# Ledger of designs, part 71: designed miniproteins, single chains, continued (2)

Each design is a single chain, and the fold is of that chain. pLDDT is the mean over its residues in the fold that is shown.

## One batch from the design tools (miniprotein)

Design m6457
Fold by ESMFold2-Fast:
Structure m6457 (fold): chain A 100 residues (1-100)
Amino acid sequence: MELSDEEILENARKYLEDLMSKNNVPKEVAEEIIEKVLELIRKMLEGKLSEEEAQKEIEEIFKFMQDNKIPEEVINAVAIILDDTAKRTNMKIKIVIPER
């Protein structure tokens, strides 16, 4: 199913907003995480990142979420969204959540 870049970003935003609200993530922290994830998705869709650059940005997002004690359910959802984006953009990157 062909989705526009705008539809991909809007769907990701709505899904993450709902999930973070259900997991009682503070609104300020939730919005910062959502903005970081959507910016990364946008850059990946635009083909402006190397696989190494995307991997680094993904690691930084996961570290930010772990440092803010974000629930594992939310972290796993972000990993799935980023993995789906990588597959859509044909990027060969590993979406690995660091163990704490």
Scores: mean pLDDT 82

Design m6458
Fold by ESMFold2-Fast:
Structure m6458 (fold): chain A 84 residues (1-84)
Amino acid sequence: EAEKKALEYIEAGKIEEALKLVPEILREAGVDTPAVREAVKALIRGLAELIALAKAGKPQEEIDQKGKEISAEIQPLVDAANAV
């Protein structure tokens, strides 16, 4: 299952390898479009940043704040994916 492999790569800091799995994940889900692909890639990068902060022992407040920033950055891509 490509999703499990992608999460393993993200946890290992292998973001490039995780991003290469996005087309396979979306094909398995039946939603492989350019807009969805870009939204999912942005989500993977954001998740990797949050995991890195958690592993570094950052306070929950700092992780939550970063999560809000990532959500705001991703929202236009999610909106584009949902508009079709």
Scores: mean pLDDT 75

Design m6459
Fold by ESMFold2-Fast:
Structure m6459 (fold): chain A 62 residues (1-62)
Amino acid sequence: MSEEERNEVLGFLQRSVQELQAAGLSREQIMAFTREGVDLMDSEDDVEEIKEKMEELKERTV
């Protein structure tokens, strides 16, 4: 990923974390989501695919 692409994905991750915090999820759930999101950034090269997978993870986090 380029630095611009990385910053875009990090911004998306930060917004997703804020949404989960606002929804009242536990610290453990937020940390698990954050770890999974960072792992996606390390394993995937496509920004849109990373965002799609993060949205799926967010929906699965109860």
Scores: mean pLDDT 78

Design m6460
Fold by ESMFold2-Fast:
Structure m6460 (fold): chain A 63 residues (1-63)
Amino acid sequence: MEEIREKAIEEFKKKNPEVSDEAIEAAADLAMGERALIPEGVSLEELFKLAQEVYKIIKELEE
């Protein structure tokens, strides 16, 4: 799981370099069903949208 999480974060950063590291980490935690701290300057709606994109990447890496 840890290795898949790291790979998903790297792939997401490559496609979305404008997104903060804190937002990507929180989105990855949510995508994996873990508790996440909402970063300052990011709305809950934006965070959930980012989590959905990270979740898609995780599924692609599993296949």
Scores: mean pLDDT 76

Design m6461
Fold by ESMFold2-Fast:
Structure m6461 (fold): chain A 110 residues (1-110)
Amino acid sequence: SKEELFEEAEKIMKEVEDLVNAAFEAKKAGDYERAKELMEEAKKLVEKLAELLKKMAPEKSEEINKLTEEIIELLEKMADPKATDEEVAENVERIHELLIKLYDIAKEEL
């Protein structure tokens, strides 16, 4: 059902937020390998989220792809060891904003 798909989308979005926050903490601690692993896991979940949301709202596929592609690009930038903590914090905030937009798309389908 659409309700079951929405619940799955919410769970994935929360897991992405938790992974992104954990990756930022790992990066601040100098654990770049752990940060990279967490960001790669977040990327896979974002790809899964995109496919799920496109099943819920196929007419919004272009918007969903644009938002999820931006999240993936931000995750890749965060994985760069040369990125400053300030740049990573800005990217985390932007990812949160993009996830809210994806949440709103999913919620409109209920």
Scores: mean pLDDT 88

Design m6462
Fold by ESMFold2-Fast:
Structure m6462 (fold): chain A 74 residues (1-74)
Amino acid sequence: MPRDSATMSTEMVRHPVTGEEIPQFLYDFMQEVGARSVEEALTKWAESLTTPEIALEGLKEGEERRKEEEKREK
């Protein structure tokens, strides 16, 4: 068992289709979101990770408007 090694998140694995080396966490993410290609998974993953705080701030503003709009339509 590795002790002083980097976290599992930085571990690289070979893609079974393309044969390219990609991070294990990215490959796992592909399985979770059902992405067909590395590009598709990478895009979704990057979007989710790159704007965590900005998304949260925007979500608060959008949620208030969403609640009002949904209330009107019932």
Scores: mean pLDDT 59

Design m6463
Fold by ESMFold2-Fast:
Order: C-alpha cells, then sequence, then structure tokens
Structure m6463 (fold): chain A 66 residues (1-66)
C-alpha cells in the first residue's frame, strides 16, 4: 500500500514537471487528465481510498500554481 502511494506521488511529480514545460493550457489539461487516469487505475488496483487520491490531486494543483 505505501509503495502504491509512493508510485502515485512519483506520477504527480512527473506530471507537475511536464505541465510546467507544456506550452498551452490544452496540453496542461491533457497531462492532468492522463495523470488522473493512471492514479485512478493504481488506486483501484491497490484499494487506495478516494480521500487519499483527492489529497494527492490537490497537492498537484497547488504545486502547479506555486
Amino acid sequence: MEEAINRMKELAEKAVEEIKKAPTLEDQVKILSEMAREMLRIAAEHGIPASTLAKIFNEVLKKIKE
């Protein structure tokens, strides 16, 4: 379970860096959507609660805005 959460955190960090490099809002939204889809898959496979998933998403949004 901790390993799955760490993998989700790594996906979040990668997505944030890709978003910072993305030239358009459309590209940024695409990266966010792809990250969200992968995180949902990992959460479903490992039984991670929706509250934990939401917390990770909120942290990503905060880091993007800085």
Scores: mean pLDDT 78

Design m6464
Fold by ESMFold2-Fast:
Formats: structure tokens, C-alpha cells, sequence
Structure m6464 (fold): chain A 80 residues (1-80)
């Protein structure tokens, strides 16, 4: 559940990083993967938040990442 949603978010972020050719989005993609490996899901959420803020809000990828980020937040709160 949580792991699957995180993988989907990383995939969307990776697509955005490629589309925007943004070094910052590439760094955020790497940071998100590292947080996931450490099971630091709150760190991954902060990384996705920053990524969304760097994207065009009208881009479907930005909208999808924002939706996935909100789902991840809910899943983390369910585990607490």
C-alpha cells in the first residue's frame, strides 16, 4: 500500500525531472529514493512537496504527484 504509492510518486517525479530537464528535480528524485530505502516516509513527503512547488501547477504530472503525495500523507498517519 504505502510502498506501492511511494513507488508511483517516484515514477511521476522521475518523469517530471526528465521533462523539465531540471537538476533540482533530479536531486529530489534521488533524495526521495534514499528516504524510501531508510523508511523515512516523512522525508520522502517533504521531497515530493518541494518537487511539486518547482513544477507548473497546470501540468498533469504536477497534479498526479500532488495527489499521490496526499495519499502518502494519509497512509503515514494511519501507521501512527
Amino acid sequence: KLEETLRRAVNVLSQAASKYASRELIKLTVEAVEHMKKKDYEGALETFDKAVSLMDPSDPLAQELAELREEIRKLIEEEK
Scores: mean pLDDT 79

Design m6465
Fold by ESMFold2-Fast:
Structure m6465 (fold): chain A 61 residues (1-61)
Amino acid sequence: MPSAEELFAEMVARLRELLEENPEIDLRAAQAAMLEAQQLFDAGRLDEARAVVDRFIAEAR
């Protein structure tokens, strides 16, 4: 059963895969979203961190 840390790592990995497959995506916007999600995760706000990543992925597709 994945820990909260493992779940967050999976979300980050999915974002990285999306960027590798779609080079047209704005890397600076992706990095900003990753940093914001990481800050929220570090603050114990995992649901909000997940929402930031999910929103970016949805907007990129």
Scores: mean pLDDT 75

Design m6466
Fold by ESMFold2-Fast:
Structure m6466 (fold): chain A 68 residues (1-68)
Amino acid sequence: SVLDEVKAELEREAARLKEVASPVLAAQIDRLLADWLASLSTKSDEEARKALADIKEAFDQLEADLLA
């Protein structure tokens, strides 16, 4: 399903970021992931696809901040 694909993608991106994150930031990533996954349970397939794009943008920004 779209939700299963979105969930898997979010979990993969979070895991990759946590490899380079501090313990404090890793905990923040886990909280954000949990919040996003909870939000997705109330969304349609189209809303979930849009949310995935927005979340990927947020992960890209977080990765840029980590590498700076």
Scores: mean pLDDT 76

Design m6467
Fold by ESMFold2-Fast:
Structure m6467 (fold): chain A 84 residues (1-84)
Amino acid sequence: SLLEKIKEEIEKRKKIFDYAGVLSLVAEHFDKETLEKVYKEIKEEAKKRFSEINNQKALDTYLNAIDKAYEVALKKIEEREKKS
């Protein structure tokens, strides 16, 4: 189904650390509650990943990108819900 293909694509994007792409795809197909849950999970995953490598600059870069992607994704859901 389309939903199963979307979930598969989300997992593929997570594997390559394309968190902005994950949040964008979630915003196109899921609700605000799901977006907030995925956003929280991604931030915790990024923190764990980069704390083990001790690369603060990379962590800060990823966290900033995730936060900006979340702001864009949230606005997309709000606009989609107004049109429905």
Scores: mean pLDDT 79

Design m6468
Fold by ESMFold2-Fast:
Structure m6468 (fold): chain A 71 residues (1-71)
Amino acid sequence: SLEEAIELLEKALEVAKDPKTKKALETALRSAKEGNLVAALSGVKEALEVAKDPETKELLEKAYEELRKSL
């Protein structure tokens, strides 16, 4: 669900350490909250490409799945 995706993105933002991943997460989270699912998916994909931490990656992958289900 979109609600679960937003919660997962917020949790990922809390655990992310690097500024680049945080910026991508902030963009994805804003898009998701605005209901722009396509932009949110693109933002999550960008965050996944730059994230190095396994915990952040797992949260992003789960968020991507929940966003995709909301399309």
Scores: mean pLDDT 83

Design m6469
Fold by ESMFold2-Fast:
Structure m6469 (fold): chain A 84 residues (1-84)
Amino acid sequence: DLNVQALKITLKNLIDNPLFAAGYLSRPENARRFLEEVVPYIDKIAEEFAKLLKTLPSRHRDRVLAILAELDPEAAKVIEELLK
């Protein structure tokens, strides 16, 4: 699945560039657009997405999770479980 592979590459790039990732995802509009792309594939990229969230400052992580919960409460629950 090309979409899944593209998202995994994007997530790896963000994980490898935590300062950029924090800056980018600190903006609610950027986080929302990113999450809208991620949500349809969350079951296939959940581990990579959780790793990205672990690189973010807690404040940014909480904001991203809040937006994810608005878009898909079930996806948010899966990711929160991986963060434990």
Scores: mean pLDDT 85

Design m6470
Fold by ESMFold2-Fast:
Structure m6470 (fold): chain A 55 residues (1-55)
Amino acid sequence: ETKTVTVEDADPAALMAAVKQAIADGRAQGYELESVEVRRRADGTYVATVTLKKK
């Protein structure tokens, strides 16, 4: 099964901390990291889409 988590922040360091937490939570539930996509929006915020796949 595939799980997607979206996190948003104006601060790249805070965004990366949230991404790391989402990956850790997913791994605790038996998911593995598949991909991370990071985009900057026109308003200056960052959006990260974390895709996790269950083995």
Scores: mean pLDDT 82

Design m6471
Fold by ESMFold2-Fast:
Structure m6471 (fold): chain A 112 residues (1-112)
Amino acid sequence: SMEEELEKKIEEVLKLAKEALEAIKKGASPEEVLKLLKELAKKIKETTKLILQVESLSDEQLKKIDEAIKLAQEVVKAALEKYPDNEEIRKAAFEVEIEIGLLRMAVAIVLQ
């Protein structure tokens, strides 16, 4: 169902954000961090697309989406702090921030 697909995508974003944050903390290469940021932006974008297709969001889904947004923001902050002069990482982090903004807008639209 659409609800099951959305739940799965939210869990994928949560897992990927946790993996990205752990990799950055352990001093992963710029190439690895770039790959993780690009994958995170893609998964957030896919989640946004699914949210725009549902008629409502449960309190549990809203809580998990909020957790995913907070973790993705922590990933962006950690990447920018660890690699402040890396242009490719800065661009990829900016893409994650754009996708977080679009996800928030999609949630707001569904709640109207």
Scores: mean pLDDT 89

Design m6472
Fold by ESMFold2-Fast:
Structure m6472 (fold): chain A 119 residues (1-119)
Amino acid sequence: MTPQQQRQAEWVARMREIAAQLNPEAREHLLLARDAMVGAFGAVESGRIDLAVDLLLLAAEHLARMAAAAVPTSPETQAFLDAVRAALRSREDFIRWVGEQLGLSQEQIDRLLAAAARR
């Protein structure tokens, strides 16, 4: 696996672990956000930057709904919710946070930020 593929696999596994600890409503939104983020990574790899931004905005919407629906369960889920809430402060912060989780290069992150600024 490439370092990016490894980071993506680790992030997907972490999201699955967190989802298992969430109430059903929050879990559904987290899994939809995960799928949108994985789709965004594929769009970046294929040069479909505008599609990647649309998918990241969809992921942000689902994470916001997840955070609103989530019931406190464990220190691990609370830490995850706090990280999500911090990332959702701005579109730019969210794109940087997701790029870091997925192991995107700085060049890939800069391309996403430039495309998002045009939305």
Scores: mean pLDDT 84

Design m6473
Fold by ESMFold2-Fast:
Structure m6473 (fold): chain A 88 residues (1-88)
Amino acid sequence: SHMLERILKEEEKYKENLEKAAKVAQDFAERTGSPEAQALARSIKEQAEKGLPSVAELTAAVFLVIAKRQGNEELAKAAEEILDIISK
């Protein structure tokens, strides 16, 4: 079934993107050691484990807003990268 094949491919894509986003967030947290980076990494990892791409996207968007409010350019770039990965 073409419809079933499409669903399975989309699920695989979302899983791979979430795992990649979680790794990017973890690498950023390990590199910076900042509490905000660690919070982002924990949240994205949890959403990836639960298979919740829309919640992960919302989480990254919230951290992007926080980063811009704080003038934290490194956190903003990391959040944008995570958003780009999830939205692919």
Scores: mean pLDDT 83

Design m6474
Fold by ESMFold2-Fast:
Structure m6474 (fold): chain A 100 residues (1-100)
Amino acid sequence: SDQEALELLNKMNKELTKFESELLTELMRRGGLKTLQETLDAMNAAGYVEVGREFRKRLEEILSRAPDMSKEELEKELKELFEEYKKKMLEVVDRALQAL
């Protein structure tokens, strides 16, 4: 149902927000960065904006097809997208650290 899909998306977004917060904290610690702005600048230089834009585009494409999908197919595609985004975020952090 639409409500179940929204509840799943909300849960996944909360988990993603926590994951991103932990990555920012780790990049600050390992990179010797002193401010959130310096950390965001390092991530932006490493492709953070581009990774986020691609994630949002793909999420919108999945949600546009959601009415024609089974609950199982929607859940699978959302989970795969969020896991791929987390993987790409780890790659952004690795690139940011290599550039520092």
Scores: mean pLDDT 86

Design m6475
Fold by ESMFold2-Fast:
Structure m6475 (fold): chain A 63 residues (1-63)
Amino acid sequence: EEEEKLIEKFRESGEKVGRNAALTVAEHHGRPAPSPEEIERYAELGREQGEKNAKLFLEDKKK
């Protein structure tokens, strides 16, 4: 359904933001790269945030 497609797009966007956040945090702390576990954690957190953002967008659209 259209809403599910939108939610998945926001999840994908959030995942990218999460991966970039992991890299930025590592750089800020003077590390050459985040660990695979850190990347996965931040990517998952990003997907969760993306889903929340999509739900907020859908709520606003219904007003």
Scores: mean pLDDT 79

Design m6476
Fold by ESMFold2-Fast:
Structure m6476 (fold): chain A 68 residues (1-68)
Amino acid sequence: TSVEELRQGVETLLADGVLTEEEHTELLEQLDRIERSGGRDREAVRRLEEILERVVRRQNERQDAEDR
C-alpha cells in the first residue's frame, strides 16, 4: 500500500465522520514521516497501522450499535 493510498483512506474516513480531527492529524503526521524517511521510520509505520486498526474496530462496533 502506497502513502498516497493511505492518505486517501484517511481523508475518506474523516469525510465519513469516522475519524476525529486529532486522529486525522496524527495519521497525516505518521504518513509524512514515512514518506520523508522512504519507509525507514518503523515507529511511524507501526503507529499508523495501530491507529487505523483501532479506528476500524471502533467503526465496526459503532455501526453495529448505532446503525442497527
Scores: mean pLDDT 74

Design m6477
Fold by ESMFold2-Fast:
Structure m6477 (fold): chain A 61 residues (1-61)
Amino acid sequence: VKSEEELIEEVEKIAEEYNVPEEIKETAIAAVRTLVAQGDYGGAQAIVELFKKEAKEKEEE
């Protein structure tokens, strides 16, 4: 399982790669931090995966 820092790094990498707005990136990071604080690393990983999927969908025109 990835650490909180690794999960946040993944969100930041995805945002940079797909040019995601800062506001959306901050929302995803806040969700990851909240789930990790609750001990839900699986939920945090799911948020990262959903964020990546949505970013990729915007790239597919």
Scores: mean pLDDT 78

Design m6478
Fold by ESMFold2-Fast:
Structure m6478 (fold): chain A 86 residues (1-86)
Amino acid sequence: SMADLEKLRELLREMKEIVDNLPSMDAEQQRQALAKLAELFREFNNLVKRIRKEHPDDAAVHKQVLELTLELGELQRRLRELLEAG
């Protein structure tokens, strides 16, 4: 549904905000932020599976899901680089 695609965008926006702010956080804030990111990553992946199952033949939906999944991949790469720099 359009609501599910919007929810994916909201999750991605929230994850981006956390990652962008991560370098300015103290150790306790970083631990809490990483726990929140793990929850958001799981919610995003579960929602992607649900969308694919509910819309198996919708090429436009699959294209948007793919684009958002690629953005998540870039965000996960940025997160890894930040964690390796510490």
Scores: mean pLDDT 87

Design m6479
Fold by ESMFold2-Fast:
Structure m6479 (fold): chain A 59 residues (1-59)
Amino acid sequence: MDWDSEIEKYREKIKKDPNYLPYWTNLIDALEKAGKTDEAEKVRKELKEKVENELVYTS
């Protein structure tokens, strides 16, 4: 599916720059368009916690 390629693209961009919030928003939009609403909600929750705590999410 076309949206699957877009999801993978934004996941790669997030790995390179996890602090650039638009990549997270674009990933959520792509997941919703692909019908993966549950995954989109999970990513949205993770983004919200990241913004509130300003964490870098480094291992």
Scores: mean pLDDT 75

Design m6480
Fold by ESMFold2-Fast:
Structure m6480 (fold): chain A 98 residues (1-98)
Amino acid sequence: EVEKEIEKIKEEIFKLLDELNAPDSYRKRVEELFEKAKKAKTEEEIKKYIDQIGSIVLQVILAAYLAGEITEEEAWKKLNRASQLLIDLYKKLVEKLK
């Protein structure tokens, strides 16, 4: 079921944000963007929301690295994981439209 797979990807992204001590305001914005992405009726709208989620996740990872909370190696691993999750999310959201 595509909807259950989308929720699982959402949980993994929020787990990543929790591990990085993302501010509550960033978590709330990601939640809002997920709801918009789930309601999106076009591939263009989905791309817009995925890009905005990705921007927030990137900012959180870079902030943690620059603050010395994670190593450069850990930052790259988290960036790769986030990219994989966002690509999978995009594919599942587009699949749901068809």
Scores: mean pLDDT 88

Design m6481
Fold by ESMFold2-Fast:
Structure m6481 (fold): chain A 83 residues (1-83)
Amino acid sequence: MTIRDAIIEGTPKIVQLFLDGKLKEFKISAESLGEFMARLGVPRPTALKWLKEGIKASGLKLTPEQEKEIIDWFMKGYESVVP
């Protein structure tokens, strides 16, 4: 299993928390995954690409505004680790 595979599998579960209105659990999980990607040295453009691939692979229906908010929470975690 690659790091990319783990992110693509994990992302749909976190997005589902957002859609279910479990916002506290969503925020913690999204920031944790973002931190994980940053700690592994995944470049920002690659992290964004894999998150978008995970969202697409989930088949979950999101508005552009929802996708942006979700990605912003992941990137908040990512940026907490980036020097």
Scores: mean pLDDT 82

Design m6482
Fold by ESMFold2-Fast:
Structure m6482 (fold): chain A 75 residues (1-75)
Amino acid sequence: GKLKITISSKDGKTPASSVFSLFFDKFGDELRGVSYMDHTAVGTVPESKKEEVEKLVKEIKEKYPDVEIDVEPAK
């Protein structure tokens, strides 16, 4: 399976693209289906990376509390 990661910046204070680059740095070629729309960035990673995704989400929320990150099972 895959995990769908959605990053949203509610007030645009932290660019969603800047936050999403942290996922790109960590997952590289395993990050697929990347799209950007206004204050939102979306991508998918293998489900085997769930623990690493959850750890990174926690670190990002501590640094950027205005950013909302949703992680859900993908197709």
Scores: mean pLDDT 77

Design m6483
Fold by ESMFold2-Fast:
Structure m6483 (fold): chain A 93 residues (1-93)
Amino acid sequence: SELVEEARKKLEEARSYLEKGDFQKAIDKLREAIDLAWQAYEEGHREEAKEVLREVMDLAVELIEKTKDNLQLQIDAAVVLIHAAVGLVAAER
């Protein structure tokens, strides 16, 4: 699935930005990965979409820890975590 491949690419970009300390760009890439994962889920690539959402959650948790000195970035990272978690819960039904 091209959507799954693009979502994985966004996860790799998010990891790269996180390693560089560009937390805003990392968050933006995680948001893009969530949108692509939902599109992939709707197209029937359910297990791959769930895997992307789990990886978004893992990276969002790391971003929350690394952004503790910036309240706005920490909130943005927490919102990404919530969106991915809600997506996974919805996908299990």
Scores: mean pLDDT 88

Design m6484
Fold by ESMFold2-Fast:
Order: structure tokens, then C-alpha cells, then sequence
Structure m6484 (fold): chain A 68 residues (1-68)
């Protein structure tokens, strides 16, 4: 069973990613970039975030950066 810290980390990361997804779908590329950058900073500082998730976030940030 995951710890409360793991559950809280997953919930926070999910919220940040959802904010980025919503912004991108709305055409707000600057907002999407901002939220992905915050998600990456959170993931890098939190030991409960899987490395695969961090890699995916960095790839998506680079995609958005090319569209700005």
C-alpha cells in the first residue's frame, strides 16, 4: 500500500499536469509551459515521483517550447 506521502505526491503531480493539459487544449501555450515547468520542479524535488514520469514531463516541455 502506498504511503500518505506517495498518495499526496501523486495527487499534486496529477493536478499540475492537468493544468498544463487544460491550458494546451485551450491554446494557452505559455500557460501550458508554466504548469509543466512547475510539474517538473515538483517531480525533481519529490522522491516519490517515478523517473519515467519526470522523463515524460521533460519531453512534453520541449514539445511546447518549440511551439512558443
Amino acid sequence: KPSQEEIDAEAELTLLIMKAVIARKAGDLEGAYKWLEEAIKFAESNPYVPEEDLKMLKEELERIKKEL
Scores: mean pLDDT 82

Design m6485
Fold by ESMFold2-Fast:
Structure m6485 (fold): chain A 94 residues (1-94)
Amino acid sequence: DAALERYVRPGPALAALLRSQGIQRDVVTLAEVLAALRDLAYRLGLVETGENRGVADVSDTPLGEILGADSFHLGDEAEIIELLAPQLTEVPAP
């Protein structure tokens, strides 16, 4: 997916979150950012069960502050990208 192969430089708050997931590079792909956010949501136990399965409740968390949202759908890449846009600077591919 060409959109997920875009290279981005995360803002300071998102960069700190990515470092907590083992990503210590200043430039990452959008696919790596999405994978790290999903992994963190599962690790923190923020993913809802039942009829809301696949929704992460990030209210009152650092992740919610970074996204500017109380929840997001783990499978909705377009939603996550839109929420992340203020934290991302697109850079040319190396």
Scores: mean pLDDT 76

Design m6486
Fold by ESMFold2-Fast:
Structure m6486 (fold): chain A 65 residues (1-65)
Amino acid sequence: MPVAVGVAGADQETADRRAKLAMEASGGTGYVGVSAPTYEEAGEGARRAAEELGGLGTAATADAP
């Protein structure tokens, strides 16, 4: 199952990295990272990406620097 991970307050590279790690940890077959300014937008983006891929979506907040 593909995995979509939304990350709030981080760049696209960070979102992609987190999605890849989630895929590897779960034995998934694909990943998509979604970067957005807010947790709500990141979660919505991940949910939509997961729906398009027929997979799982989740959202996370990036740590402050």
Scores: mean pLDDT 74

Design m6487
Fold by ESMFold2-Fast:
Structure m6487 (fold): chain A 66 residues (1-66)
Amino acid sequence: MASQATKEGVVSLIKDFEAGKLSVVELSKRIVENKYGKDLTPAENAALRDFLLGRTKSEDVLAAIA
């Protein structure tokens, strides 16, 4: 399971993206730079990737990770 800090960091980035503060490219870059992908489970990573590809809504990825 991902740490609470990783979950909170990912949730914060997704909320900033929804608020128009970040592009999808910048969101993806910050996830890599913070190494969140290494702390997330394969299932949580799959949910995040589907969101970044526009296949799911923010609520779906937040439910999977948070």
Scores: mean pLDDT 78

Design m6488
Fold by ESMFold2-Fast:
Structure m6488 (fold): chain A 68 residues (1-68)
Amino acid sequence: LSPEEAATAAKIVQLLLREGPMTVEELAKKLGVSRETVERAVDYLVEQGVIKREIRDGKVYYSLNENI
């Protein structure tokens, strides 16, 4: 991750803790960063097992892993 992507990843974790599951679009809007930056940050967090990807009603949501 770039420094910006790493900082975004940390903010995503905090936001998901505070507000629950969100889409990439919601995360990008709330954090004021590009969708591309959010996508790279969430991909990293999923690979690290910090968050999970879930499809609900045709939309992709990200949430914290309960078993971490």
Scores: mean pLDDT 81

Design m6489
Fold by ESMFold2-Fast:
Structure m6489 (fold): chain A 74 residues (1-74)
Amino acid sequence: SEELIRRILQAIAAQDLAAFRELAARLSRHLMETDPARLRGFLELVESLAALLSPEDRAAVLALVAEIRQRLDA
C-alpha cells in the first residue's frame, strides 16, 4: 500500500521511530500470513524509498527491514 509506505516515511521524518517500528511489525506479521512473496517485493520498495532519507534514518529503516527479511528466509 502506497499510503502505508507514506506513513512509514512520515514517522521516520518526524523522528518517531516507535511508530515506524510498530507499523513495520504489523505489516510484516500480516503479509507473512497472507502473501510472503509479496512481502519480499514490498521490502525492496521500502529500501528504495529509504535511500531518500538521511543516513541515520536510513540505517534505522534498513536494520528493521533486514530483521523482517531474516524471518522470511528462515
Scores: mean pLDDT 72

Design m6490
Fold by ESMFold2-Fast:
Structure m6490 (fold): chain A 81 residues (1-81)
Amino acid sequence: SSAWKKRVEEAFEEAKKELEEIAKKSSALVQGQLEQIMKWLEKEVKKAIEKIKTEEEAERLIRGLRQFLETVKAWAEEREK
């Protein structure tokens, strides 16, 4: 349903805002890499949203998005140390 798609969209917007805050505090190189990751992620999430038919699929996508965000955050933080 559209409601579950909206939950995924909201989770992506939250992840995007968090990545944007990290980018603002990062070196030019890391910021550029994060911008490319965000563009790729936006494209992939939009494609995935169109394929969602169930609540369970939406929940799996949200969990995957959160795990991916944690990985990218750890990568960016390590690159700045």
Scores: mean pLDDT 82

Design m6491
Fold by ESMFold2-Fast:
Structure m6491 (fold): chain A 90 residues (1-90)
Amino acid sequence: MEELLKKLIEIMEEALEMLNAGTPKEEVIEEVKKRLEELKIPKELAEKILELVERLIESRERNGPWSDEEFEYNLELMKEMIETEVKKYS
């Protein structure tokens, strides 16, 4: 459980860093999909994590580059959402 949560948070943090560095959204989505497939998690959980990444992409496209404060806020929010989803499979 905790190892899976840690890996999902690491994937989300990397997605946030890639987006903040200006990586194209298609590359970010592809990298997240690849990492989720390697984890062999339930389809419903993988789909939920991808929805969170898509929301981050929309937020960045709408609001522009994140400040350090906005980055930390989004990372913390994503951690809480991932923890909630993972708990459903415990």
Scores: mean pLDDT 78

Design m6492
Fold by ESMFold2-Fast:
Structure m6492 (fold): chain A 71 residues (1-71)
Amino acid sequence: GVPQKVLKQLQAIAQSRFSSAATLKKYKPEELAKLVLAEYSDQFPQEAETLKKYQSELESELVLFFQGLRS
């Protein structure tokens, strides 16, 4: 499964930086997922191999997270 520590940190970035109503209306969930992953990569370069290994799974989880915020 997906590393829960990494997923929680990604969701924290999503919630704190990308969860405003204006942001959610401006960008597709898939675009927001990529922005969160880019921010995480900049903050935690030591996690690069983990992000590479689980990229598609982490993107999918972030897309679901943002879809939930839009409901």
Scores: mean pLDDT 86

